Designed miniproteins, single chains, continued (2). Designs and how they scored, part 109

Each design is a single chain, and the fold is of that chain. pLDDT is the mean over its residues in the fold that is shown.

## One batch from the design tools (miniprotein)

Design m7787
Fold by ESMFold2-Fast:
Structure m7787 (fold): chain A 65 residues (1-65)
Amino acid sequence: MEEFREKVEELAEELEREFVLETILTGKVISKDEYVERLRKRIYELGKELGVEKEVVEEAFKEVI
């Protein structure tokens, strides 16, 4: 449980840094909707890989958006 939450927080921070870098390097503005969609996919995939219950995955996602 705690390991999953920590990884979710790290993943959200990593994705935010990736979006900032992409904006700087390409000059393209990344939308909030695109960020949320990418974050959702990564968090759900992580939950599936770690065998985490879907309810816990959904709760962790809600905490970082």
Scores: mean pLDDT 76

Design m7788
Fold by ESMFold2-Fast:
Structure m7788 (fold): chain A 95 residues (1-95)
Amino acid sequence: PLEELREAMDEVLKALEEKGVSPEDIARFRRAFDKALEMAEKYLTPEEIERLAQRVREAADEIKKSKTPEEALNIARTLLNYISEEIDRAIRRKA
């Protein structure tokens, strides 16, 4: 599951690059995804990681269909917020 999530996140980053998102924005998303992967490994169950990987792949496909870098960025920001909320929910369960 974790490897699938990493691959899905890499697909998102590649799609953003292909849509003309700035290198600076791509670097910011890469750092956020790296942190999310570390936290997912610590706090999420394998089943939750699998569901998250599916959501990330869906977002990558949506980015590929986007028409502008701004639209692609908005999809990626929405995805990152979703990931953060899922991780926060998992942390609260363990607290």
Scores: mean pLDDT 86

Design m7789
Fold by ESMFold2-Fast:
Structure m7789 (fold): chain A 66 residues (1-66)
Amino acid sequence: MEDEEKARQILEEARKKIKEHADNPVEVGKIIREAKQKLEEAGVSDELLRRAINELTVFAAQELLK
C-alpha cells in the first residue's frame, strides 16, 4: 500500500516536470529515466514499471508535440 502511494507520487511529479520542460526533449528524457529509477527503488513490479514508463513516455510525446 505505501509502495503504491510512492509510485503514484513519483509518476505525478514526473508528469509535472515533463510539462515544465516540454520544450527540452533531453531534459524530458532525463526526467523519465529518473522516474524509472525511483519506481525501481520503490519496489514496483516489472509489469507495473513497464506500463507506467510506457504511459509516461506517451504523455511526454504528447506534451512535446504541442
Scores: mean pLDDT 79

Design m7790
Fold by ESMFold2-Fast:
Structure m7790 (fold): chain A 67 residues (1-67)
Amino acid sequence: DAMAAAQAAAGERGTRARNLSEEEKKKIVDDLAKRYGLSEEEVKRIMENSENYDEAILEITDLGLKR
């Protein structure tokens, strides 16, 4: 259950977002929105829907390139 999820998170190096403060996450959202021409709300939604931080960044970058 929760233990299996914790073990998966420990094994995945892409879980950096879990080690960030809320303030740092907000700064990252703002920075990504400005870099890729997306709204802060769009970036935040992608990050919330992604399994890990690295996956979220990949999706944000892909959307920015497609626009």
Scores: mean pLDDT 66

Design m7791
Fold by ESMFold2-Fast:
Structure m7791 (fold): chain A 105 residues (1-105)
Amino acid sequence: SIAEEGEDAVDEITKIVTDYFLQRGDEARAEAARREGEIWKEKLRYIAKYSPRLAERTVEFLKETAERLRDLVRNGAPLEQIEAEYDRAAAFVEEAYRITEEEVN
Protein backbone atom coordinates (compact mmCIF):
# COMPACT_ATOMS: atom_id res chain seq x y z
CA SER A 1 0.00 0.00 0.00
CA ILE A 2 1.05 3.64 -0.37
CA ALA A 3 1.20 3.94 3.44
CA GLU A 4 3.61 0.96 3.63
CA GLU A 5 5.81 2.44 0.85
CA GLY A 6 5.81 5.75 2.74
CA GLU A 7 6.71 4.09 6.05
CA ASP A 8 9.63 2.34 4.27
CA ALA A 9 10.82 5.70 2.87
CA VAL A 10 10.58 7.33 6.33
CA ASP A 11 12.53 4.42 7.88
CA GLU A 12 15.25 4.85 5.19
CA ILE A 13 15.51 8.61 5.87
CA THR A 14 15.58 7.97 9.65
CA LYS A 15 18.37 5.38 9.26
CA ILE A 16 20.49 7.68 7.05
CA VAL A 17 20.12 10.68 9.41
CA THR A 18 20.49 8.59 12.60
CA ASP A 19 23.68 6.89 11.30
CA TYR A 20 25.05 10.31 10.25
CA PHE A 21 24.55 11.82 13.73
CA LEU A 22 25.78 8.71 15.59
CA GLN A 23 29.02 8.74 13.54
CA ARG A 24 29.51 12.32 14.84
CA GLY A 25 28.71 11.38 18.46
CA ASP A 26 25.40 13.28 18.41
CA GLU A 27 23.13 10.76 20.18
CA ALA A 28 20.54 13.47 21.05
CA ARG A 29 19.93 14.45 17.39
CA ALA A 30 19.90 10.77 16.39
CA GLU A 31 17.17 10.06 19.00
CA ALA A 32 15.22 13.17 17.89
CA ALA A 33 15.31 11.91 14.27
CA ARG A 34 13.99 8.48 15.34
CA ARG A 35 11.10 10.08 17.27
CA GLU A 36 10.27 12.46 14.42
CA GLY A 37 10.25 9.50 11.99
CA GLU A 38 7.57 7.76 14.09
CA ILE A 39 5.47 10.96 14.00
CA TRP A 40 5.90 11.17 10.19
CA LYS A 41 4.67 7.56 9.83
CA GLU A 42 1.56 8.34 11.94
CA LYS A 43 0.87 11.46 9.83
CA LEU A 44 1.45 9.53 6.60
CA ARG A 45 -1.07 6.83 7.63
CA TYR A 46 -3.61 9.62 8.27
CA ILE A 47 -2.85 11.30 4.91
CA ALA A 48 -3.11 7.93 3.07
CA LYS A 49 -6.54 7.27 4.65
CA TYR A 50 -8.15 10.62 3.75
CA SER A 51 -6.05 12.05 0.87
CA PRO A 52 -4.59 9.12 -1.11
CA ARG A 53 -3.39 11.30 -4.04
CA LEU A 54 -1.57 13.67 -1.65
CA ALA A 55 -0.12 10.58 0.11
CA GLU A 56 1.28 9.36 -3.25
CA ARG A 57 2.96 12.77 -3.81
CA THR A 58 4.28 12.81 -0.23
CA VAL A 59 5.76 9.28 -0.60
CA GLU A 60 7.41 10.26 -3.93
CA PHE A 61 8.96 13.32 -2.22
CA LEU A 62 10.19 11.17 0.71
CA LYS A 63 11.74 8.59 -1.67
CA GLU A 64 13.54 11.41 -3.53
CA THR A 65 14.64 12.90 -0.17
CA ALA A 66 16.10 9.53 0.92
CA GLU A 67 18.10 9.33 -2.34
CA ARG A 68 19.31 12.95 -2.01
CA LEU A 69 20.33 12.41 1.65
CA ARG A 70 22.18 9.19 0.74
CA ASP A 71 24.10 11.06 -2.00
CA LEU A 72 24.90 13.99 0.34
CA VAL A 73 26.26 11.65 3.04
CA ARG A 74 28.23 9.60 0.47
CA ASN A 75 29.83 12.81 -0.91
CA GLY A 76 30.73 14.15 2.56
CA ALA A 77 28.36 17.12 2.41
CA PRO A 78 28.38 19.53 5.39
CA LEU A 79 25.80 19.21 8.21
CA GLU A 80 23.95 22.35 6.98
CA GLN A 81 23.06 20.60 3.67
CA ILE A 82 21.92 17.40 5.44
CA GLU A 83 19.75 19.45 7.84
CA ALA A 84 18.30 21.58 5.00
CA GLU A 85 17.26 18.44 3.05
CA TYR A 86 15.75 16.84 6.17
CA ASP A 87 13.90 20.07 7.08
CA ARG A 88 12.39 20.19 3.56
CA ALA A 89 11.01 16.67 4.08
CA ALA A 90 9.65 17.61 7.54
CA ALA A 91 7.93 20.70 6.06
CA PHE A 92 6.40 18.65 3.21
CA VAL A 93 4.95 16.05 5.63
CA GLU A 94 3.58 18.79 7.94
CA GLU A 95 1.97 20.66 5.00
CA ALA A 96 0.43 17.45 3.60
CA TYR A 97 -0.93 16.62 7.07
CA ARG A 98 -2.48 20.10 7.50
CA ILE A 99 -4.10 19.98 4.03
CA THR A 100 -5.56 16.55 4.90
CA GLU A 101 -6.95 17.83 8.24
CA GLU A 102 -8.63 20.74 6.39
CA GLU A 103 -10.18 18.32 3.83
CA VAL A 104 -11.65 16.14 6.66
CA ASN A 105 -13.42 19.24 8.05
Scores: mean pLDDT 90

Design m7792
Fold by ESMFold2-Fast:
Structure m7792 (fold): chain A 74 residues (1-74)
Amino acid sequence: VSEAELNLAVAMIAAATLIAALKGSKDPKVQEIRKEAEKLLDEIVASLRAGATPEEAQRLLDKVKELMKKADEL
């Protein structure tokens, strides 16, 4: 397994977990973060299919971490 595949797998699990955690909220700000996480999950899946570079995988993982920080700031 490549470093890119591992980083994308971690990013995918983190994004899916964030989406699941935010599913029950009716707050507009929470819904916005959830929609951003859903779009990011789609990008991660597309990158896995396309064979992303380690740099691309790291960028996607960093985006997930940024969304998690936004969720914590709510």
Scores: mean pLDDT 82

Design m7793
Fold by ESMFold2-Fast:
Structure m7793 (fold): chain A 95 residues (1-95)
Amino acid sequence: SSDTEAAGKGAGLAGRGGGGEEAKLAGTYAAKGDKKKALEMARKAGEAGGSEEAKEAAEKGALGGASGSRGGAAGATAMALQGMGEELQRELAAR
């Protein structure tokens, strides 16, 4: 799948089963500057999304959003949702 397609699917995954809510919470805590909570939620989101790569991507996104001046909460949420996009792609392939 292309990067654009994966990003679109990741955005649509927010609120769907396995870790979507944790990804939203990671973005929310990142917006508040709560780095510890943002990372905790990002780890749970990545873990529910299934792969170690998704978990690491979610963790890095949350850390960058919480502490960095670039991307903020949107960046953290996007990374967590992108990781979840892998799970959505696997679900679609199984059909």
Scores: mean pLDDT 50

Design m7794
Fold by ESMFold2-Fast:
Structure m7794 (fold): chain A 87 residues (1-87)
Amino acid sequence: ISDKEVTESLSRMLASITRQAVLVLPPDKAREFIEESIRLAEKLSKSYPGSLPILRASLEKARADPRLTPAQKEVIDEAIARIDKIE
């Protein structure tokens, strides 16, 4: 297993956990969790550039979930906008 494959797997796990956290946590806690997830994905992106795109795609899937409140959707929209500004 290459270091890239390990980092990709970690990136996919982070994205999955973040999506689940948004569904089960209150909006304030979901925002905190997403902010930490973005920081971790940015660090992982140094080894695997796909880390941030994978997290972004997971947040887009979460955004489409009909179970989300308007407040949770706003948290996700803010997170996607932040990822888009990372160069």
Scores: mean pLDDT 81

Design m7795
Fold by ESMFold2-Fast:
Structure m7795 (fold): chain A 84 residues (1-84)
Amino acid sequence: MELHQKILEKLQKIKQLYQKGLASKSREDQVKYLTEAIKLAQELLEELDEMIKAAGNEPPPSVQQIKKELQEIIEKAKAELEKL
């Protein structure tokens, strides 16, 4: 229970940083928030991959969906940074 809640809290923080990056009016703030969102998303993906490997079974659909959302945030944030 607690582990799943912590994963969802981390995902929410990543989504908030991504949205702050997109909403920021300064280039410096956009780079800061988007870069932090990418870093935290990559860290959470690594944590999820380690958990899946340790479990030795197929990841539940909820975990697969979180991984997909993290990958999409990373790709979109990188694309936004390339435009700056």
Scores: mean pLDDT 82

Design m7796
Fold by ESMFold2-Fast:
Structure m7796 (fold): chain A 77 residues (1-77)
Amino acid sequence: MVTEQDLEAREKLLKVKGFDEELVEKLEKEYGADRVLSLALSARDREEAIRRLLEVPGIDEERARNIVRYVRTGESE
């Protein structure tokens, strides 16, 4: 069952550069979209957030940096 938090997280991930619908759907199914965003939000600093996100299957360093930037600035670039 998809929660309101998962729907919001999905929408946010789709706005991040390097993320398409197929990748976001896979992340929702295998890890959880809200959980992915929480890794970036709960980190003490940007470097820790990137490191945590790299542990998620399907997220490379560029995608991890793009999530962290989006979460901190609201911008995907």
Scores: mean pLDDT 75

Design m7797
Fold by ESMFold2-Fast:
Structure m7797 (fold): chain A 68 residues (1-68)
Amino acid sequence: AAAPALAEQVELLREATAREESPAARMMRLVLEGRDEEAIALAHAVTGVDRETLEERVARLRALIAEA
């Protein structure tokens, strides 16, 4: 069996997931997974807000999640 058959199924699942996941939802998922750098990079790419401001906002969000 060729690896492309499995890769095609994975791509279809990624497309289905991406259609349901907005950029905001993806950023939230990355923060919840502890992937703050990736969340900040995505937010910067989407919004153009500087990384320093986004780092502060993500840190505040993480603190709130830890308190919940």
Scores: mean pLDDT 67

Design m7798
Fold by ESMFold2-Fast:
Structure m7798 (fold): chain A 68 residues (1-68)
Amino acid sequence: DKSNQVALAGAEKYLAGGSPEEAVKAALEKAEELGDEVSKIALEDNVKEFGEEAVANGLVLGAQETLE
């Protein structure tokens, strides 16, 4: 699942001590690499609506569900 890989990329950056902005950037870069336009648009829209910190926390939750 491309969305799980996008979430994992952002979560790894955030859990390693990266900022919310860095976590979102890592997720966006992964979405671009995979050609996942839907996740890229959703990330950009959610950042505008909810902010980088809320999106970074969402990426961590999504990645944890995938790794369990």
Scores: mean pLDDT 79

Design m7799
Fold by ESMFold2-Fast:
Structure m7799 (fold): chain A 98 residues (1-98)
Amino acid sequence: SDAKAQSLYKKVCLACHGVPGDESQLGPALINYKSSKVPMLDDIKEYDPALYEQIKKLIDDKKVLTDPTPFLQLVAQYLTNKPNLPERLQQAVEQTFG
C-alpha cells in the first residue's frame, strides 16, 4: 500500500542518515516489501511473463520502495489490458494494493 511504502521510505532515509545499528527495526519491513511475497506476482508470471519481468525489475531496482507510482501504473495498465483476469489474480491485486 502507499502508506506502507511511505513508511518504509522514511525508515530507509533514517537508516541511511541516522545512527548505525537501527537496521533490525528496518530489516523485516524492507524484506517483506522488497521481496514482494505478493501472490499477484506468481499469478502475473503465469498469465503474462513479460509483465512479470518488468514489475520484478522495478522491485529489484528498489524503485517501489522510494516511488511506488511506476509499479502502480504497471499494475493498473495490466488490469486495464487484461479484462479476463483470473479471479485469484484480482483478489491478490486487491489484497496487495487495495
Scores: mean pLDDT 52

Design m7800
Fold by ESMFold2-Fast:
Structure m7800 (fold): chain A 73 residues (1-73)
Amino acid sequence: MELAKKAQEAVKKKLEEKGLTDARVTASDSGNVLVGVPEDASEEQIKAAEEAAREALKELGLDGNVHVTRVPR
């Protein structure tokens, strides 16, 4: 059982399909997902990352929280 790993991989794949290959993904076994985007990411890219992460979690049947944050560097 490595739900964190599976959620991370699924979110990463959805981000890749959206063209967001520079985003960083961390997931916990509680189903929470954190997506780090570059500090220069647009608000539209942040929204796309949130939607991609939520979509990936739904595909896995997970009801976790998604947080998207800018990485200061």
Scores: mean pLDDT 76

Design m7801
Fold by ESMFold2-Fast:
Structure m7801 (fold): chain A 85 residues (1-85)
Amino acid sequence: SADEREIELNRNLMDFWGTSIDLYYTRMNQRGVPQDVINQQLDDMMKDIQDRVQQVIDQTNNPRSQQIINDQMQTIQQRVDQQKS
């Protein structure tokens, strides 16, 4: 259905954002960038993702799709919090 396709596309978009953050974190650690600098950039990246996600939610009329996006955002946030510690 159209709803299931929307959910799948949004899930793939969220996975892309999470992977992008993980790749950034891995590369910066490999380069020996200080953790405080990494943390600042992770915060900036998270703010950008949150703004992008809000645009997607605002365009989505399906509460189930919105819930899945929110659940994926919580997963990304938990991972970023772990990377910052």
Scores: mean pLDDT 84

Design m7802
Fold by ESMFold2-Fast:
Structure m7802 (fold): chain A 84 residues (1-84)
Amino acid sequence: SKEELLEELRRVLRELSGVASRLLRDPSTPQAVRDEVLAAAIAVQEEIDRLEATPEPSEEELREIRRVLREAKRVADAARALLA
């Protein structure tokens, strides 16, 4: 549902923000990783804004948002692994 997808997007954005803060404090982190995390956070925020503004999202719109969500989760997991 739209509500479940919004909750998941907000959860992933929170995770990306936390990872970004940790990467900012670690000068050994490659710039490409920082750039990827920032890009993912921007993409997730844009999807949150779009979904909140859309009362009745189409199945195609929901599929695209889920695609962005999956990529953002991948980025968060990869970046988190570098910090472990």
Scores: mean pLDDT 85

Design m7803
Fold by ESMFold2-Fast:
Structure m7803 (fold): chain A 75 residues (1-75)
Amino acid sequence: LGAEVRRRLIDASDQASDLVMQGNTQQAIDLVRSVGDRAVEEALRAGDLETAEEARRYTDESIDTVSRLGSELSS
């Protein structure tokens, strides 16, 4: 589960980066949040608390990064 969840989160971050570069910051945030929330739910359902915490932390960090980059690009 952990490796598959990490792969999904990385893929979502790559897509979000492309969206931010295109000026679609809100869509990038929505994508990362959607994928992250699903990953947390799957991990919790499996009883994998470590993967759930990792997914939440990664998601929060990715949203912060995307939001900051979007603000800088909008200047």
Scores: mean pLDDT 81

Design m7804
Fold by ESMFold2-Fast:
Structure m7804 (fold): chain A 58 residues (1-58)
Amino acid sequence: AAALMEEVDKLEAEANEVQQEGLDLRKSGSGDLDEGEKIALKYSELKIKVDKLKSKLK
């Protein structure tokens, strides 16, 4: 149980970091749309992994 919770916490932290990168990019106005798209895809993938791990805890 502890190992799965640690993995979930790690992935949630990574997802939050990626989301913050996206917010920082918007605030800075860097204008790189490709960078924003990559951040969005990475966040989506992390969210899917978190959901999959959470399903194993049930």
Scores: mean pLDDT 74

Design m7805
Fold by ESMFold2-Fast:
Structure m7805 (fold): chain A 83 residues (1-83)
Amino acid sequence: MKAQERIEEAIKKLEENLEKIAEWVAKEYGLSVEEAKELLEKRLEELRELAKEVGKLAETDPEKAEEIAEKFVKEAEELLKKA
């Protein structure tokens, strides 16, 4: 799987669990669930742009692109475990 595709798949899993993640973020950071959801939706949009940038990086530096993808997927999996 390409580095960009791995990040996009991780983003999709975060989107599918958005409600649970928002509840956890709200509890941890003292936010309302609505505020947490808005912040997460904004963050997901930023992460979609990152996925595109990693796709471009993979054309010139595939090893670096894979490192970024692996780190992102690991961080996303950790967040999903907390939700």
Scores: mean pLDDT 81

Design m7806
Fold by ESMFold2-Fast:
Structure m7806 (fold): chain A 92 residues (1-92)
Amino acid sequence: MTRVRARFVVEAPDAEQAEAAVVHTRAALEAAGARDIRVRVLRLTETSVEAEIEAEFDLDAEGAAELVERAVREGAAAAGARLVRLEVEAEE
């Protein structure tokens, strides 16, 4: 069991699109079989969102971290948002 924490910042033309990146990221993690998904919006502006996501995986730390990084990148792309910063930490 591996717990992953990801903190990321996305920018978009409006707050709704920036928030959609977080929603799409959560959906990608759920589809990938992540458990105990927790999402916290740390900062919201008119054109950006800073969010923290925690999830548990039945993978090793490297595999879980790669899956979360992909989910965040795919979520941002699906929302038409730009991923400005991404930090991923995995702990077994």
Scores: mean pLDDT 86

Design m7807
Fold by ESMFold2-Fast:
Structure m7807 (fold): chain A 74 residues (1-74)
Amino acid sequence: MEPKVIKVHITLRKDEELNLYVATVLLTTPDGIELGTVFRAESEEEALKIVLEWINEVNKSGKFKYEIVSIERL
């Protein structure tokens, strides 16, 4: 009934095999389940922008509260 908090960790990496920047969005549920999605872009800034837009959109749904915990560049 109450909205559950989902922790969001964003990792930005350069994929050397694809020569693209990969943004991995790791979602951690209260049950300890790790779910995620991956965005690819030609630049680090573009990849991050796509991720932030996606998080903003899911937050508008109101079913869960998505909290950005970290943004890491590896």
Scores: mean pLDDT 78

Design m7808
Fold by ESMFold2-Fast:
Structure m7808 (fold): chain A 73 residues (1-73)
Amino acid sequence: DDLLERARRRLRRAGFTPEQIEEALELIRKLIEAGASRSELEALIDLFVRDFVTAFITASIRLTELDIEKELA
């Protein structure tokens, strides 16, 4: 929860649109629910601020990996 609020503030400060911020936060929230580590999430937030497109692709791949793990369990 605090992680999502910090991510929102960082993305807003970086000048992203409300729509871009909500898309990034939704993906981060799904990764939290899927069990991504805190260090992984913090690195991803840094990547979103620096390179939004690469971060979105990276997060989407990671979410798919975690979802596959859940399906196989």
Scores: mean pLDDT 82

Design m7809
Fold by ESMFold2-Fast:
Structure m7809 (fold): chain A 73 residues (1-73)
Amino acid sequence: AAEIPGLVAALGDADPATVAAAVRALAEIGGEQGRRAAQEVLRRMTSDPALLARLAALGDDPHVRRLGELALE
């Protein structure tokens, strides 16, 4: 069982390395857990403007793009 809320919270960290590690971990979660992770990211983004700002700071990170695609699905 993955700690999805903890990984989503890490996306708001000021350290880009921490955020990148959390994005990678979330993107690597498969099956139903992967879908839940994407949904938790979407839910958090709509209720936490600080998370949106931290994700924007990563720019063109490929793991962020992958997670974003999963979250929209």
Scores: mean pLDDT 65

Design m7810
Fold by ESMFold2-Fast:
Structure m7810 (fold): chain A 84 residues (1-84)
Amino acid sequence: SLVDEGIEETEKGIKAAKEGDEETAAEHAKKSVDLYIEAGDYDGAINSAQTVLDAAEANGLKKAAEVAREQLERALKLKKESEE
């Protein structure tokens, strides 16, 4: 399912962030959020983006953290729009 793929992409993003692979962490953060949004799981998208953001920040990956933060803001906005 899209949610299962979103979970896998989130886990890959966290792993990449822990390994210091900034580009890979950013890529998986975006893919995970896209998959959750496509599934209509906005809470999953928010949680995924926040988790990768936390991992990127903990590992000093400024650019990956910026991408994850943008994805978090996107997911929060879409959730709000879906509730209106």
Scores: mean pLDDT 88

Design m7811
Fold by ESMFold2-Fast:
Structure m7811 (fold): chain A 78 residues (1-78)
Amino acid sequence: SKKIEELKKKLNPEAKKLLEKILEHYKVMMDPSTPQEEKEKARKEQDKIQEELDKLEKEDPENYKILMEIVGLLLEEE
């Protein structure tokens, strides 16, 4: 989506790395063929991702808002 690409350009490098971590986490967790060991690793990463999101919301609410808008748009796409 053009809108997603435009929003990604507005993200600072730290927020962009966090977005990539979130997308990889969803890919691992939602794939039924993912091995149990990888799912356990993703579960541990989920807590860390949430901590990084909470920190971003506190320290850079503008980048947090953009990142969450991108995640929302990706979840709505077919």
Scores: mean pLDDT 78

Design m7812
Fold by ESMFold2-Fast:
Structure m7812 (fold): chain A 83 residues (1-83)
Amino acid sequence: MAELKLPEDLDWSEVKAILESSENVKSAEVKLVDGVYEITITISKLKNPAAAAKHDGDEVVVLKSESSDDGLISVGVAAVASV
């Protein structure tokens, strides 16, 4: 599990745009769940010669964040799954 501290005033809509502009990223979604920011990134499997549409061969990475006492948001990899 990886952890990253981010400024609390970070614009999550810009983070979403940066992630979606990254190579191999099909989509990025940011949502607030139970006081935790959840970032879901869907990544295309470029090495799969028969990558099918509809998430077949795609990998989903879920990042969750928590507000810290220092006014920073901690972001960690919560789950990774192949779909």
Scores: mean pLDDT 51

Design m7813
Fold by ESMFold2-Fast:
Structure m7813 (fold): chain A 85 residues (1-85)
Amino acid sequence: VSEEEFERSARAFEEAVRELAERLNDPRIEELGRRAVEAARRGDVDEAARLVGELTRRLIEKGASASEVTALALMGIGLVVDASL
């Protein structure tokens, strides 16, 4: 994975997280997303995966739809996989 490809994936993930954080009125969601990207960017795959898991759980708790949770989880998994390559 190229740095440019990773940055495009990271940006898309951060934008999706920001939109959900604003709609659900929960700044912790944006913070978890930002920390997940930072962990992935430094190659900390375990921490990135943990933060994506926390983010997904918080989205469910805050009433995000199954489709929204699934889409964001898949984006997060893609980011973690890219960080491991």
Scores: mean pLDDT 82

Design m7814
Fold by ESMFold2-Fast:
Formats: structure tokens, C-alpha cells, sequence
Structure m7814 (fold): chain A 100 residues (1-100)
């Protein structure tokens, strides 16, 4: 379905942005010799990723069941992706600040 493909494209873009934040954060923490902090960033990213995937599936299900329009689903998916990226950036910044 063109609508589902569009929702998946938006979700994949958000996941790529999140992966970039994770990889940059891990590289910086490893450079500081903070392997434990790098592991914490990975763990918190995995938890956020599970929450993100569950919410993506909820939006897709509502769209497929006709509960929301394609326009509403696209808006919700973009808002979800932007929120997930923002939350991960905040997590990474907090962990990096604590690593010193």
C-alpha cells in the first residue's frame, strides 16, 4: 500500500537519525574510556527503540483498520519520529555530561 510505504519511510528515516546519534555518542564515550557509559547509552537507546517500534505499529494498525486517515497517520508518524530523535539526543547529552 502506498500509504503504508510512506509511513515505513518516515519511521525508517527516524530510525536512521537515532542510529546516527547512538553511534556518535558511543564513539565519544569510548574515546573518553567510558565503556560503562557507552553500554548505558546502548541500553537506553534499545529501550527507546522498543517503545518507538510499538507506537509505529499502533499508528500503522489504526491506519490499516480505517480509524485514521493517511494525512493523520503521516502527521502522527512524523511527530513520533521527531519526539524519539529529540528524546535520544537528550539521553545522549545527559550520559555524555555525566561521563566527563
Amino acid sequence: SPGIEKLEEIANEAEKRMLGILLEGVERLDALGRADAAAQLVAETQALGKEFTAKVEEIKKKYEEGEISEEEAVKLMRELGDEAVRRLREIAERILAQAE
Scores: mean pLDDT 91

Design m7815
Fold by ESMFold2-Fast:
Structure m7815 (fold): chain A 61 residues (1-61)
Amino acid sequence: DGAEAGRRGAELGAPGGGEGAGTAAAMSVKDYGDEKGQRAGNEAAVRGASAEEAGEAAFRA
């Protein structure tokens, strides 16, 4: 799910990159019920991680 969320975030959030990536990652990880994952994904996206990396960060958290 995190990887898919990251991929989708890259497609949707290319101009606003981190914002789209963080949102997709957070939504995916929330379905697993993990606030830690949501935060990790959003923080990674804000630091300039790609959508895939943000999704991976959320999943690993």
Scores: mean pLDDT 57

Design m7816
Fold by ESMFold2-Fast:
Structure m7816 (fold): chain A 72 residues (1-72)
Amino acid sequence: MLEELKRRSAEIVREALEKAGATATKVVVEVVDGKLRIIADYTLGPEATQEQVALALKEAIEESRRLWEEAR
């Protein structure tokens, strides 16, 4: 189901942000032109760098896209 894929994608992104030392304040998952789009707002933890969190977010988004494509 589309809703389940969106929920799982949001969880993957949130977990990746937490592991990178950030706190997710908002995660929005939507589908545009049959493609998964993820928008995340987060707060950096004291020892986290912008680069580490950005990389973790990018990898989580790519993982979510693969799950979306495999489910279709």
Scores: mean pLDDT 79

Design m7817
Fold by ESMFold2-Fast:
Parts: C-alpha cells; structure tokens; sequence
Structure m7817 (fold): chain A 80 residues (1-80)
C-alpha cells in the first residue's frame, strides 16, 4: 500500500515536466499498471509497462527494472 502511494506521488511529479502527448501516454500506462496490480500480476508480466514508464522518466519504474535485472543476473550466476 505504501509503495503504491510512492508510485502515485512519482507519477504526479512526472506529470509536471511532460508534454500533453506524454501525459496521455502516462495516464494510459498508469491505468494498465493499476489493473495489473489489482490482478496481482507478476513483475515479469508488468515489465513492458514499467519499461515505457521508465522511458517517460519514472525513476521508481526504472528502479524496479534495475532490481529485476540484478536479480536475473544473480540467478544466471548461480546456474553452475
């Protein structure tokens, strides 16, 4: 719940610096992400939406992607 509030705050701040076209894209991506969270979809299934959010400058989405990539690298390194 607190993490969801952090995402909402990040998206509000991001909206201040975006063009009207980017704001429309952010609104659609946010709606899709909220639906995926409601349906308890895995982070892997949410990755394409997070990548698009990060492209718009969402630092929280970028941090989640960076964390997932770090976890994937750890898993690959442990496959002996």
Amino acid sequence: SSFEKILEASWKELNKSLTEEQKKELKELRKKYEEMQKNKESLEKRRPILEKLAELGDEIAQSLLDMERAIDKLIERRKK
Scores: mean pLDDT 74

Design m7818
Fold by ESMFold2-Fast:
Structure m7818 (fold): chain A 91 residues (1-91)
Amino acid sequence: GAEIVAEMTARQLAPVLAEVVKSLPEDTPLDELAQAIRDAVKEKFNLTVPDEVARRIAERLREIRKTVPDSQLVKAIEEALRDILLEENRV
């Protein structure tokens, strides 16, 4: 079901997005972070992320980076991605 697909997708994307977030300055504009997310997902998984979804991910990643230690970054991103992907399947 949608829940399992969201969990599997989040688990695969989380390490890649953690590296993207760590490679950029903390004050990077949301549009630039969203574009970097889209580019990384396209390069690694050959998947197109809609602009609106990429922006939601970027907003969550920015907050996670400020509040979560690097050792927990991948897990925090995985949880956030799962929630975003479940919301997109409901709307």
Scores: mean pLDDT 80

Design m7819
Fold by ESMFold2-Fast:
Structure m7819 (fold): chain A 77 residues (1-77)
Amino acid sequence: SGLEAAFKKYDTDGDGTLDREEFRKLIAEVEKTGRKFSDEEIDQIFKAADTDGDGTLDFEEFKRLVDILGARHLFEP
């Protein structure tokens, strides 16, 4: 799926998780669509998606992130 391809693209170390730096790269791509986020909003979005509080996002948390951002249509047209 497009979501799985996107997750693997941003998972640059191949460990099956996204760290905060990789998450910031994803936010930058969403911002290219005309959306803008404050640093506080970015922090809140990450914390909302990071359900176990380990500072990384697995694939299930990544799907929640995409839903929070309203950006599912960018990956699954």
Scores: mean pLDDT 75

Design m7820
Fold by ESMFold2-Fast:
Structure m7820 (fold): chain A 69 residues (1-69)
Amino acid sequence: SMAQKQDQIFQKLESDPELANKIAKKLSEKFGISFKTALKLVRGEIVPGVSPEQMREFMKFIEEEYKKI
């Protein structure tokens, strides 16, 4: 399922700081959010003030960028 695929991506990103930083920079640039916030999102951490709709967009972007690597 899509959720299982996302869980696998987050597990990999937790174990690979270089890859997590690379995707977080792209996420930060794409959505105009701080690198610190982007890095938390890439690590699968809860960020206050992020709507479910915004979270879906962020997760889709992270998955698409991960697929390019």
Scores: mean pLDDT 78

Design m7821
Fold by ESMFold2-Fast:
Structure m7821 (fold): chain A 98 residues (1-98)
Amino acid sequence: MKQEIQRLLTELIDLIQEVMKEVTDTKEILKLIGMILRHIGQLYDLEHFDLSNEQLIAILEETLADIDWLLKVTTNPEIQARLRELQARVQALLERLR
């Protein structure tokens, strides 16, 4: 579980950086930077602390919301395909924690 979430968040950070290369709106850029910093903090917490299932669920639900927003912002079909793959993986992990 922990390693699967860490891998997923790392891949999401990479995709956020790819989306940021295509975005010119200042507010959207700041939101993308905020997402990166938040997920870096979540990766730190996953490495250094024993998170409860409730805390893991909260991270995954927030990740789904981030992916939904990114899908509305990006026009790149390859990024959209990768985001949808990550969305499916997040949903599968949430089912395992229920």
Scores: mean pLDDT 87

Design m7822
Fold by ESMFold2-Fast:
Parts: C-alpha cells; sequence; structure tokens
Structure m7822 (fold): chain A 70 residues (1-70)
C-alpha cells in the first residue's frame, strides 16, 4: 500500500541519517531526497489524503531524528 511504501522510505531515510550523523551537509541531501520522494508518492491523491499522510510522515521522521541526534 502507499502507507507501507512511505513507512519503508522513512525507515530507509533514518538509516541513512544514522550513517551520516556527523555530516550535516549529507543529512540535508538525504532529507531533501526524502521529501522529493514523498511528494512523488503523494502525486494524484486528494488534498485531504496528502495532508493526512504528510502529518504522519512528519511526526514519525521528527521522532526518529530526535533519537539519532541525541
Amino acid sequence: SLAEEIEALVDKTIKELEKNKDDPEKQKEILAEFYEQVEKLLEGLSQKEAEELWEKVDKRLAEEIDKIQK
């Protein structure tokens, strides 16, 4: 499902951020690629569906980033 694809992308992104925790420039590139990929996956959805998925993605990503930056 689309939600499973997004969760897999979040998991991949977190692993890449952990590998590059001491490289802020690389972390910016990883995050930019992640947001671009999520936008592609949400293309064709209704505004409401896209907003609901972005809210879930943003929350999950923020929680995991907090773990690796501490």
Scores: mean pLDDT 79

